# Designed miniproteins, single chains, continued (5): the designs that were tried, part 71

Each design is a single chain, and the fold is of that chain. pLDDT is the mean over its residues in the fold that is shown.

## One batch from the design tools (miniprotein)

Design m18448
Fold by ESMFold2-Fast:
Structure m18448 (fold): chain A 66 residues (1-66)
Amino acid sequence: TVTVHRLVDLDPALSEAEREARIAAAREEFERQVAEMEKKLKEKDPSVKSVKGVLYVRIGDELLEV
């Protein structure tokens, strides 16, 4: 199993709705990237069983796992 971490920085001046939209979009993109990475890794090494993604969002001084 391979674990992939991604950090996304968001502008702390974003509205609540814009923040939610950016987090949703970043999560969707990251899930697609993790799926592609799993496919590529399995093609190179069949012993790779799964790829797990962990997404973090930083807003100013706050760090959130999403």
Scores: mean pLDDT 80

Design m18449
Fold by ESMFold2-Fast:
Structure m18449 (fold): chain A 95 residues (1-95)
Amino acid sequence: SSEAARQEVLDAVRSLIERGVITPELILDLLLQRAAELSPEALLATIKDILDMLVEAGFSEQQLKELVDQVAEALGLTPEQYQELLAHLDKLVKK
């Protein structure tokens, strides 16, 4: 199910953060492996939740923008989806 795929990605990202081994490449790989099992809305929500976790883990705005760019290219996101992710990131880094 879409919810099971979403939860699996989020749990994997959390584990990588807790172990101190998280990289943009590992995040991208996890998203690519499960993207086909997610609805467009669930995919965007999952990416937003990952960005939330990475801000808390101390990732810089520049690192997160680069990750959003890589995710948008690799997953073939629309310009509207890409702008939604950038707007979400802007709200997180201003907190």
Scores: mean pLDDT 85

Design m18450
Fold by ESMFold2-Fast:
Structure m18450 (fold): chain A 69 residues (1-69)
Amino acid sequence: PKVIKIEDPTNVEEFKKAMKELFKDIETATDEEIEEWAKEVTKLYQTDPRKAAQLATGRAIRLVGEDIE
């Protein structure tokens, strides 16, 4: 499992970069799908940060900045 921390979850560019790096190894989605998902999670985070963090964690990205093995 990979660990990625996002300092500013409202920054779409940083979020997309973290997601692309994570998904490069697992190859579970196309770049376009990753970008669209990142935008969706980022928008959701602005209205419901807890729900967005849960969704992002389910995609193997953590928004709350804790280490996972």
Scores: mean pLDDT 58

Design m18451
Fold by ESMFold2-Fast:
Structure m18451 (fold): chain A 62 residues (1-62)
Amino acid sequence: SRLEEDAERVARAIEELGGIAPLSEVMRRTGVSRATINELVRRGLVARSREGDTTYIAPVHP
């Protein structure tokens, strides 16, 4: 599905960036929207964290 393809693209970008990355950088590299990232977080496929005013995301490993 489209969401599954976006999840794979996001996970790959995060891995290339060292396993955790700023949300804005992942969006820039993948073209995936903030709404899609929020859906991936809701489904438990990526984890969101905040440090200061920056939002980071990391893939959830099985």
Scores: mean pLDDT 82

Design m18452
Fold by ESMFold2-Fast:
Structure m18452 (fold): chain A 61 residues (1-61)
Amino acid sequence: SRTQFSPDMQEDIYQSLLAMIDSIYNKSLQQALEKGDQQEIQQVQQDRDRLLQLAEQERAS
């Protein structure tokens, strides 16, 4: 909408949030992958997915 922040600004904020979430989980995920620990991989992915869902809901609201 013309009376809101530009689409580019809104998308940049959202993309920055996604990058931050990814950065937090990438280290833990890589360590789990290197160990071949399937349970740890699932836990890290579940927590990441939950935060991504919350971020998506905030963006949509």
Scores: mean pLDDT 75

Design m18453
Fold by ESMFold2-Fast:
Structure m18453 (fold): chain A 90 residues (1-90)
Amino acid sequence: GEELGRRLEERLEELKKELEELLEKLKAKKPTKEDILRFIALELELIGLEIELEENRDLLSPELLARLEALLEELRELIDEIRKLIDEQL
C-alpha cells in the first residue's frame, strides 16, 4: 500500500514535470508533429496512472489517496491547458 502509493506519487510528479516542460515549449513556439505525438503519449500515461490508482484505492491511506487525487487534478488541468494551445495554433 504505502510503497505502491509512493511509486504512484513519484510517477505522477515526473509526469507533471514533463507536462510543464511541454507547456512552456508550446507557449513559445507553434506545436510540431513531434510535440503533438509526445502530448498524446503523456495523456495516455496519465490515463494509465488514473486506472492504477482506482484499482489500488483500498490499499492507500486516506492522506496519501487525497494527495494523489490532488496531483491527478493538477495533471488534468495541465493536459487541458496544453490541448487548448494545440487546438488554437493548428
Scores: mean pLDDT 86

Design m18454
Fold by ESMFold2-Fast:
Structure m18454 (fold): chain A 61 residues (1-61)
Amino acid sequence: GAAATAGLARDPAAAGAAALTLGESEERVQKLSELAAQDPAAAVRAMPARAARFVAHGGGA
């Protein structure tokens, strides 16, 4: 959603951090971080819903 997209626009590396919390591979973590740096909205669409929610809430709080 918009909150997750805004979070990734501010910190693209958060996509990789969120993916790591779900046990994603290092390769996928790297690709998601690169995608978030270029297009945060596309990164939100590519990541699992749980990871996107984690980014939107600044670590799930």
Scores: mean pLDDT 66

Design m18455
Fold by ESMFold2-Fast:
Structure m18455 (fold): chain A 62 residues (1-62)
Amino acid sequence: GARSGETLGGAARADLLAAGASEEAAQEVYDTVYRLGKEGASDEELARAAEELSRRALAETG
């Protein structure tokens, strides 16, 4: 749900910023996970999305 999206998206954003990702990339991951949570994604789906999007964002960080 939306609360899980906020929690998981917020955690992913914080981890990305700590790992040196841009604020823009970290915020995009948060916004996507939050949106999925609002659209009714399960906690399991949200965790998977946060992990995959975070890996992609880090791979693009120069």
Scores: mean pLDDT 81

Design m18456
Fold by ESMFold2-Fast:
Structure m18456 (fold): chain A 97 residues (1-97)
Amino acid sequence: MKEKQELYEKIEKLRSEVDELRARVDAMAAAGLVTPEEYRQLREDIDRAYGLIDAAKRALEKNDLPKAKSLVEQAEKDIETARGRLDAAVARHRAAA
């Protein structure tokens, strides 16, 4: 089914995006561009996104397309929010410097 293949491709893409975001969060924290409190919040956001991606993959494996689609959409929003939070933290640090 075309929709199942499209959801599978989105899940794999989101997983790659979360992996990249995690690496960037870790790098920015190491560079002192994120506070320990901001780092903890961003790591929680990343862990939540991984959980949603894993849940979406499980739903897709069970052929529950509506659930997989809903979880993918939630993961996309959470990733965008976390990315925005990281960018805001880095920009705040740069503005203060």
Scores: mean pLDDT 84

Design m18457
Fold by ESMFold2-Fast:
Structure m18457 (fold): chain A 74 residues (1-74)
Amino acid sequence: SLNEINEKVEKLVLQQNADLIKEIEELGKQIREALKKGDMEKAQKLMDELNQKLQELQQKVQEILQQVLEEAKR
């Protein structure tokens, strides 16, 4: 089922990309603090870094999804 595939992908993404996910969470916190202080230049730089890491995570999710789909073929 799609739910089973989604759960397996989520588990593998979290397991294989824990450091990247943690970096994304920390960037989110830093962006909020920069915005609270009115440091728009720092906030923009951090948002650019966040966008790059989100693109990397998206690529890894796609790779894991393809792996899970190939393993599901019998």
Scores: mean pLDDT 85

Design m18458
Fold by ESMFold2-Fast:
Structure m18458 (fold): chain A 96 residues (1-96)
Amino acid sequence: MTPEEKELIEELVKKYPNDSKQVLLEYLKERGVTVEDKSLSVDELYVILTVADLYDLRGETFKSADDALRRALEIAVERGELTPDQVAAVLKDINR
């Protein structure tokens, strides 16, 4: 995390103090993460944000939360960042 990223988060929270979806969408955009479907749920945006924050992702394009989630699970499992319970909960919701 750079000082510039922390300043960006503070600016976004100040702009949208009671709108979690708006903060998430703006933060992802400012980090250079492209989300094609802006109607994604808070949970889906949170997964994308969590992966982007943990792994300092930039310049990536996510077609859906499902695409980003597979990316998150792959990286997070290898790094040990997600628990089996979290993986099970998410997979139960978007199981194909």
Scores: mean pLDDT 68

Design m18459
Fold by ESMFold2-Fast:
Parts: C-alpha cells; sequence; structure tokens
Structure m18459 (fold): chain A 96 residues (1-96)
C-alpha cells in the first residue's frame, strides 16, 4: 500500500498531463515518461512504458514521435520485461 501510493500518484499526475490541451505539455510529459522507463525500479519503468504506449495514439504527431523515440530507447532496458513490453507497444504502432 505504502510505496505503491506515491508511484500511483506520480503516474496519475503524468497521465493527466498526457491529456492536456497544450501539445507542448503533452510532449514534455512523454519525455518525462521516457526518463521513467530508465528507472532502477522495474515497476515504475513498466508502468511508464504502458503510458507511453497510450501516447502513441495522440492526435498530434510531435507527441507520437516523442513517445516512439522513448519506447525505442526502452527496448534496450536492463529489465527484459521492460524491453519486451516496449517492443510490443512499437509493433502495435507500426501496424497502423
Amino acid sequence: ADEMEWREELLNGLLKLLNDKDEKKRVETAEQLGALTRSDNKDVALISVDALGEALDDKDEAVRETAYKALHQATRSKFPEVAQRATEALKRFEEK
């Protein structure tokens, strides 16, 4: 309950920013999520990859490109589960 609470609050805040009306703020949020995929905490990195997968469906190309680049970097994660999930998100995007 304890350690999961701050992670949920941070992630929920970032996910709300991914729905901001301002494209620049959504790009900045995707960049922040990209940084979180490099976290030493595997759970934070996994959740961040999932959130970036949602950003691939953004209406603005700049947000989608930022998320794509962050996910591509995450395919080189030290955590095999993070690398696999990022690879799966990218394959879904490439099929569109």
Scores: mean pLDDT 80

Design m18460
Fold by ESMFold2-Fast:
Structure m18460 (fold): chain A 89 residues (1-89)
Amino acid sequence: SMEQLKQQARQLAINDPFGAVQQAVELALQGDFEKAQILVDAVLEVTDDPLLQSLIESAYELAKLLSRQRSPTVEQQLEQLLASIKELV
């Protein structure tokens, strides 16, 4: 159910916030935007750092863009954003 997915996403976001971001990015790259959004929303709800929230939102947007059309430049930008997120978490 959708409620179970949201609860699982929230638990993952609390216990492994970077892992939750990586899973959201992977789902977005696969075109599963519904599940990716649930994970992104969960991480944003448990994160009080505005900079970290902005980086997570940017990474998700780049992952969605890449799911439509692959681009080495955008892939590099996504990798840099994920590295920055990992450092801040």
Scores: mean pLDDT 89

Design m18461
Fold by ESMFold2-Fast:
Structure m18461 (fold): chain A 62 residues (1-62)
Amino acid sequence: SEALKKKRERLEAELRLERETLAALEKEVAAQENPTLSQQIALAMLRAAVDFLERQLAELDK
C-alpha cells in the first residue's frame, strides 16, 4: 500500500542518518584510550535507535 511505502521510505531515511551518526561516534571513541561515560551512553542510545528502526523495517517486510 501507499502508506506502507511511505513508512518504509521514512524508516530507511532515518536509519541511514542514525547509522551515519553512530559510525562517526564509534570512530571517535575508538581513537580514545578512555571513552567518557557520556560517549558510552550516547553510543548505547544510538545503537538502540538503530536496532529499533531495523526491527520496524523487518516487520514491514513480513
Scores: mean pLDDT 86

Design m18462
Fold by ESMFold2-Fast:
Structure m18462 (fold): chain A 85 residues (1-85)
Amino acid sequence: SEEERQIVSLITAWALRLVAEGVSDEEILKMMNRVLKEAKSPQEAKKLIAELEEELKKKASDEQKERMKALEESDVKKLGEFLKK
């Protein structure tokens, strides 16, 4: 019960940080549920969170590259219209 409370506290703190980083609610819920299901102790929760953070960083890097490309294409078009004289 107390260990479960510690796990929930760790997951909550992590989730709030992910929200601040712009991670989607759906992705956060999936990762939170995985930690709750698999972690049996606060130490296991910390290890799993660290592993999920590395997976998320890799995924975010890939998504960020796609997002940046889309924004650059959009921004170049709008900037081209704006700066045209």
Scores: mean pLDDT 74

Design m18463
Fold by ESMFold2-Fast:
Structure m18463 (fold): chain A 95 residues (1-95)
Amino acid sequence: SEKERLEKELARKREEEQRRKALIAKNMSPEEKLARKKEELDKMKLPPEVRERLLKVYEEHIDAKPSELRLKLLQAYIELGEEETKKIREERAKG
């Protein structure tokens, strides 16, 4: 089916992108990795609290495997989203 072919092609492209990113990451110093992450977050124009939290998590796990670092960053994003949702609920309850 056309769907199965598209899914296989998407999976292959994701694997190629992942391999390319892993090769780049392998050749970078920790200082270069941190500098690049700071630039990336600055370009995203994130709220200061979110930016600071993500930078801290990245710095703490800079020597970790790329998959582990991604998981830690995702966990931090989820926690920040839950904290924001809680704040919105509390504000609505007070109004």
Scores: mean pLDDT 73

Design m18464
Fold by ESMFold2-Fast:
Structure m18464 (fold): chain A 110 residues (1-110)
Amino acid sequence: MEELVIEIYATGEDGKEYVVGVLVVELDREKKELHIVDLFVSSRYAGKGVGRKLLDEAIALAEKLNYDLTLDVAEDNKRSIAFYESHGFKVVDRYVGENGATILRLRLKP
């Protein structure tokens, strides 16, 4: 599978650019799925739309490829689940992770 990384930068008061958000996706060409492996946002930039911008980039890529977009999230992570569901994701599977926590597979069709 092919891996893609998308980074968002912000300019600090010192004039230097810092990575404030990162999206890592894996392309599964056989399944026609784009899987979000990681989506993280710097705590200093939480609530400033960086996560939405990263997710919008993933959705745009999935639409362009005509692939489904998938991700895994812990069942107890209600905030992240609400964020993804607000963008049209649906729970399609459940499984038990290595630590005994229930993990939800979410999917978005473009």
Scores: mean pLDDT 81

Design m18465
Fold by ESMFold2-Fast:
Structure m18465 (fold): chain A 66 residues (1-66)
Amino acid sequence: MKLTPEQKKMVMEVVKYIQDKSDQLNLPQSKRDQVIQEVVQRIADNPEQVSLEEAKKLADQLLKQK
């Protein structure tokens, strides 16, 4: 998958956000990886329409789901 430099930066920041939140919530690695994969996939599907704030909001919602 080829992303623009700006989208790669967004993905890196969202991944860090998910990892930090997962640590605070004491989530297992499997759940962390699942949330990262889902958020990154949504960015890949609509890269022009997903902002950093929207990606973080999606991550937060997914981290609250089982």
Scores: mean pLDDT 77

Design m18466
Fold by ESMFold2-Fast:
Structure m18466 (fold): chain A 92 residues (1-92)
Amino acid sequence: MDENLKVVESMEKLLRDQARRAPDVGRWAAELAERLGVPASLTEDVSLEQFFEILERAKRQTEEELKKNPNSSSAEISQVFRESLAEEIRKL
C-alpha cells in the first residue's frame, strides 16, 4: 500500500538525515542499536556508508513483508522496519 511505503521511506530518510548530522556516526549507531536491543559494540566502527547499506537492506526486507501483509498498520510496519534494522546490525 502506498501509505505504508511512505512510512518506510519517511523512517529511512529520518535515520539517514540523523546519521549525516551526527558528529560521530559509530556512536550514534551504537545508541540506535541499544534502543533496538542489539549490542552497541557491533556498530563501534560503522561508517556512514555502511550504515546507509544497512538501512537499504532493512528497507528492502520491510517492503517484502509489506507485499506479504498489505493490510499491516503503520505501527506494524514501523515494528517490522525496526526488527529488520536490528537483524542487519547483528550481521556486522
Scores: mean pLDDT 80

Design m18467
Fold by ESMFold2-Fast:
Structure m18467 (fold): chain A 57 residues (1-57)
Amino acid sequence: MKILEAIRKVLEENPGKRVTVEDVAKAAGISREEAEKLIDEYEKRTGVDFRAAVGPT
């Protein structure tokens, strides 16, 4: 839940820019490793391919 809020906020503040795991980690106030773990858990729970849409190119 907390990571979803961070993702939404970063996307709203950066329209037209690609959001990275680092941006999410910074917005949520957590480490990059923790953000990556939470994103993986989010994908498994929701069935959304977050990395395919928002991950690094």
Scores: mean pLDDT 65

Design m18468
Fold by ESMFold2-Fast:
Structure m18468 (fold): chain A 86 residues (1-86)
Amino acid sequence: MSPEELAARYYAAAKALEKYIEEHKDTLSDVQREFLKKTAEDLKKKADELIAQGVKINPELARKYEEELLKVPIEDLLGHITYLLS
């Protein structure tokens, strides 16, 4: 995976997770919401670290990855995030 692809995947996963939190804000517990919000912040921080190194996020790739992640169940999204952060 190129650094540009990795940055796009971190950013896309953060965006997908933020949309999930907003969509499910009335069904998520405060603890669940805080955990997921922190996870999205950690993903953005990882993307920002790559940008600080001179990596450019491809907006088309980030949008494509976000659209793909919005179509999967939350358990698959969380599995993908765990893999990215490993």
Scores: mean pLDDT 84

Design m18469
Fold by ESMFold2-Fast:
Structure m18469 (fold): chain A 84 residues (1-84)
Amino acid sequence: VEELIEKLKEIVRKGVKEAEKAKTSEERHKIAEKYMEEVKELALEAGLSELDANELGRLAYEATMTGDVEEGVREVERIAREAL
């Protein structure tokens, strides 16, 4: 449980960090989509529903697009704990 939550949080942090180096909005969007899919895949492999996996992926996408790592990590942890 804690291992999954920490891995999800790490993916969100990595996505935000990589997106800060993007030179264009299009590059940021591609990075956000990449990390959204990584979060969704990890959640599905851990046995979460497609609904929960999609919501976690959406939160990772939003965090990457906005650069708000603190809010993204907090929301991903909240949803993951409720889903587990």
Scores: mean pLDDT 84

Design m18470
Fold by ESMFold2-Fast:
Structure m18470 (fold): chain A 58 residues (1-58)
Amino acid sequence: SAKEEAVKAGEAGDVDKAAKYLSKAVKGKDDLGQEAVAKGIAQSKNKAEAAALAAKAA
């Protein structure tokens, strides 16, 4: 659910909401590698698109 919400928010251009749900999705899995990737992607030039992509991959 958090992953799907992050993708939807990213597609809508809501950067803050996408980042918030991405953080929840990654943390819920407790996967350090996945968390590092999501963190790097969230810091990219386009945070909304990056958050949506990371959430879809996670």
Scores: mean pLDDT 60

Design m18471
Fold by ESMFold2-Fast:
Structure m18471 (fold): chain A 84 residues (1-84)
Amino acid sequence: LVEEAAELLAEAARLEGVDLPEEELRELARRAAEAAVERAKQLPREKARAIAEEMVAEAAAAGASPEAVELERRALELILEEAE
């Protein structure tokens, strides 16, 4: 689940124009996903989900493409599942 979430986050970043080598982007995304799982484990499930929904809404409001927003939403769902 973490590896799958990291792959989705890396793809969303590529769509948003992040210009990093693929290996560096994958490592950064993996670390971000792992950190997000650990944070989610420390929170009540309802609060973790509310934060995830807010992050997706903020990405959309900041002008991220609908495709990138959907990838981020899917990644956050996988992170929440892993944290359970």
Scores: mean pLDDT 79

Design m18472
Fold by ESMFold2-Fast:
Structure m18472 (fold): chain A 87 residues (1-87)
Amino acid sequence: SISQEVLEKLQEEVTKALEEKGEKAAIETAYKLAKELDPKMAKLIEMALNKYSKEEIRKILKEMGLKATDEEIEHIQKMSKEIAEKY
């Protein structure tokens, strides 16, 4: 599990990047920090940013040792779209 202090620092760095450099910089900062803290979380952010197909998401999750249902894959795709629209 990620500690509360680590989550707070990640939130502060992302918020600062958003305020100072805009949405794209905030996303790039989040990805970089996630990659250093949790490679699995970094992969989920990568999927969201690259708008992977259901088949590609399923393959990546399988390579990570995760079993995903079609509903879980659809949620990842929906999050990908929402992140792209919000940021």
Scores: mean pLDDT 64

Design m18473
Fold by ESMFold2-Fast:
Structure m18473 (fold): chain A 65 residues (1-65)
Amino acid sequence: APPLVETVELRSEDVGRALAEALRRLAERHGPFSRPADVTVDGDTVTARAEFENGTSALVVVRRT
């Protein structure tokens, strides 16, 4: 598995917008994604796993407020 270099944890009433913004900022910091983020939904929690072209990964967790 690609090494995890960043974890982003957020709370938002607009989970989709918060997730999109977090993914955009991760790409600005770590470079382009090698593939679309792997998104899972579990109740009020959305988890996205992102892999970058540099061979690293990041995790985003967004919880609805």
Scores: mean pLDDT 85

Design m18474
Fold by ESMFold2-Fast:
Structure m18474 (fold): chain A 100 residues (1-100)
Amino acid sequence: AELPARLGKVEIDGKTVYVAVVVGSPEDVEAALKRARETGEILLENGSTLKGKVADAAFAGEVAPGKRALVVAMTVNGSDEELEAARKLLEEYKKKADEL
């Protein structure tokens, strides 16, 4: 099953990074990540699809009984600079999550 993602946009060092958040069962969010990595596509809450390159991904803790959040950092143009900015953004997120 395709889980719809909530899309955020973050500007870092003059680069645009898209952050997609997917919530579902552990199995469904792992399938969503695999699909995003293989196809470069994420289904959005508005029924459209974001197409780009996955730079990195992180699983957040359990957000509801039996549900996890998946955070995917993507770039549309897939330049090495944008992919690096996206990876650094998600690394900072992981670091802050570990501090909480």
Scores: mean pLDDT 75

Design m18475
Fold by ESMFold2-Fast:
Structure m18475 (fold): chain A 64 residues (1-64)
Amino acid sequence: SMEEELRTLFQKKIDSLPLSPEQRELLQQVADLLIRRMKERGIPPEQAIAAFNQLLDYLVEQER
């Protein structure tokens, strides 16, 4: 399903970064929330992916 594909995509994105276990758990919770909101509000998967990418980009800047 699209939901499973998005969860896999988000997990791969999380795994690509040197994050703490706490940060990974938080990002997994955010990914799940985005997927739920996408289903509830009918927003395109593309928008959920974009929002998640913006959060990851922010975290990368903090690790500099």
Scores: mean pLDDT 77

Design m18476
Fold by ESMFold2-Fast:
Structure m18476 (fold): chain A 62 residues (1-62)
Amino acid sequence: MDELIAQLERLAAIAESHGLTELAAEIRAVRDRLPDLSEAEARAVLEQLSRRLLGAIIAREE
């Protein structure tokens, strides 16, 4: 769990640095709820948030 929390914190910081305040808030909400989620649910949400962040970053590199 500590590693997943650290990954979510990094994603939130990256989202904020890119001005993605809505995504950063959503990532932090997931981080706070992480202990209430199963491992599979936590991994699925992390994957989804990671993909959304990657898509936004790629759009910036055009």
Scores: mean pLDDT 77

Design m18477
Fold by ESMFold2-Fast:
Structure m18477 (fold): chain A 100 residues (1-100)
Amino acid sequence: AMPILSSEELEALFKEDPEKGMETLKEQIKLLLDQKRIAQALEYLFIGASLAQESKDLKLVEELIEITKEALEKLKDNPKAAKFLEELIEGLEKLKQELE
């Protein structure tokens, strides 16, 4: 229902409205995965992780963990992507622990 945003547009949205930015990231990841744009989907998840870390908002970190787990489920048969996502989840889980 929405166009694919640039990384700069996604970052700007997160800085203005983090909750809306996270909802938008979730939809962007779905669109990118449906279009087989795997590398860009992984880049956008990494951007989301960086922004969630900067926010220090436990709720945003938890939402990003769920988005990343959903992406891992869809990419489980892609070993390189799966490894990247597993490492990202581990980093986000550690960040979640440090915020509590």
Scores: mean pLDDT 83

Design m18478
Fold by ESMFold2-Fast:
Structure m18478 (fold): chain A 67 residues (1-67)
Amino acid sequence: IDPELVERAREAFLLAARHHGLTDKQAEEAVDIALKAFVDALKAGKSRREATEIGVKALFEAIRRLK
């Protein structure tokens, strides 16, 4: 996997998590969940667009659970 692509995804997910009012610890947990889903999708051969959609969905599901 491309480390720069993963870092860009991490920054975007972190920004979204913080925008939704999570604590730093909750934001880190949500981002870790989203990044794992994103990376797993890329490893499974999904396109970058599909992997991003999967990651974003996982992020918002994690945000909902952590509130």
Scores: mean pLDDT 82

Design m18479
Fold by ESMFold2-Fast:
Structure m18479 (fold): chain A 67 residues (1-67)
Amino acid sequence: GLSEEERKRLEEEADRLGREGARAAALGDYQTAADYLRKVAEVFRQLGDDEHAERVERSAEEMEALA
């Protein structure tokens, strides 16, 4: 299993990647936003949160459709 430090690091990484994705979407760069959201989903899978990962992957698909 993940240590407390590893979990915190992954949660902070997901937050950072999510903010970068939101910034890209705000600028109309939907492909870059989708790429960041896919990285967020990978982090949530590492955290064992498959449901959250799948939700974020759907958001990435939606962003990619706008590109």
Scores: mean pLDDT 87

Design m18480
Fold by ESMFold2-Fast:
Structure m18480 (fold): chain A 62 residues (1-62)
Amino acid sequence: MTSLPAYLVSIPGVDGQVVVNLQSRLGITTFEQLRAATVEQLESVPGIDRGLARRILEASRK
């Protein structure tokens, strides 16, 4: 199973700092927590705009 950090950095526009910011600001460490997040919550994270937030959520639903 691909780890959440490895999966996230495969998405265009996501780097390691964005992964760290998701963990520190929203506590997102699992795919289930990521799927439960809203676009607005993800957009609040430094380095994530609305377009990237939507892309992350769409990718997490596979």
Scores: mean pLDDT 77

Design m18481
Fold by ESMFold2-Fast:
Structure m18481 (fold): chain A 68 residues (1-68)
Amino acid sequence: STAEAKELGRRFAEAVKAGDEAEARRIAEQLATFSNADRRAAAEEAVKLGVDGELFDRYLTEAHIALS
């Protein structure tokens, strides 16, 4: 759901700010299973909380590779 994706985007931002790369990867892997619309909502939330959009996109790309 969009609300669930936004919550994951918030938790992703917290993990990045804390330097918790393992948690950031785990959240990205979970988000990789969501719809394109829900992933966009998560990205918007993370960016709003100060995460670089390019960094978010890189984590999602790496998650997609790991799940393939």
Scores: mean pLDDT 85

Design m18482
Fold by ESMFold2-Fast:
Structure m18482 (fold): chain A 79 residues (1-79)
Amino acid sequence: PLQAVQDIADTLREFGYDDLAEELLRRALPHVEAGDYQGALDAVRETLGRVPAPPSLEEARRFLERTQPALDRLQQAAQ
């Protein structure tokens, strides 16, 4: 769960969303530390929802493909 949040933050930084990556860590990490994986997942989803529309469909697809495995791991932990 911690690694999943970090992987998503790293992907945000890779795509140039450094501020969103820092906000994600600030909001999600306390939930992970408390064992509240649903709260962590909700914080991740809120932050990802704030990512600006990508300039191309290909970039949108690449971003989704890079974030999806970590999202899946966090979602499984929340169940």
Scores: mean pLDDT 80

Design m18483
Fold by ESMFold2-Fast:
Structure m18483 (fold): chain A 93 residues (1-93)
Amino acid sequence: MKVKILTSDKPEAQKLAELIAEELKKKGIETEIEVVNASNYEIMEKVANGEADIGVGVEETEDGNKPIVIVNPNNPDFEKIVEAVKEALEKYL
């Protein structure tokens, strides 16, 4: 399986995307990361239409910029992807 990760060009999003790729690689899953100058909505649309398997963006909050993750639920390896994302988020925090 090859998983495409689409990430915002924001440093918080890129850091999390790299951590997700590392966790997927440990599970024997090949990944590619594409960095884009796009809104969270544009990233979400690309994941929803199957152009990417995982989207990573940044949400602006009063506590600062927080990374957000969107996963395509129709991916046959969805459960493994979600597990890798959870492990990456634990390391990010």
Scores: mean pLDDT 81

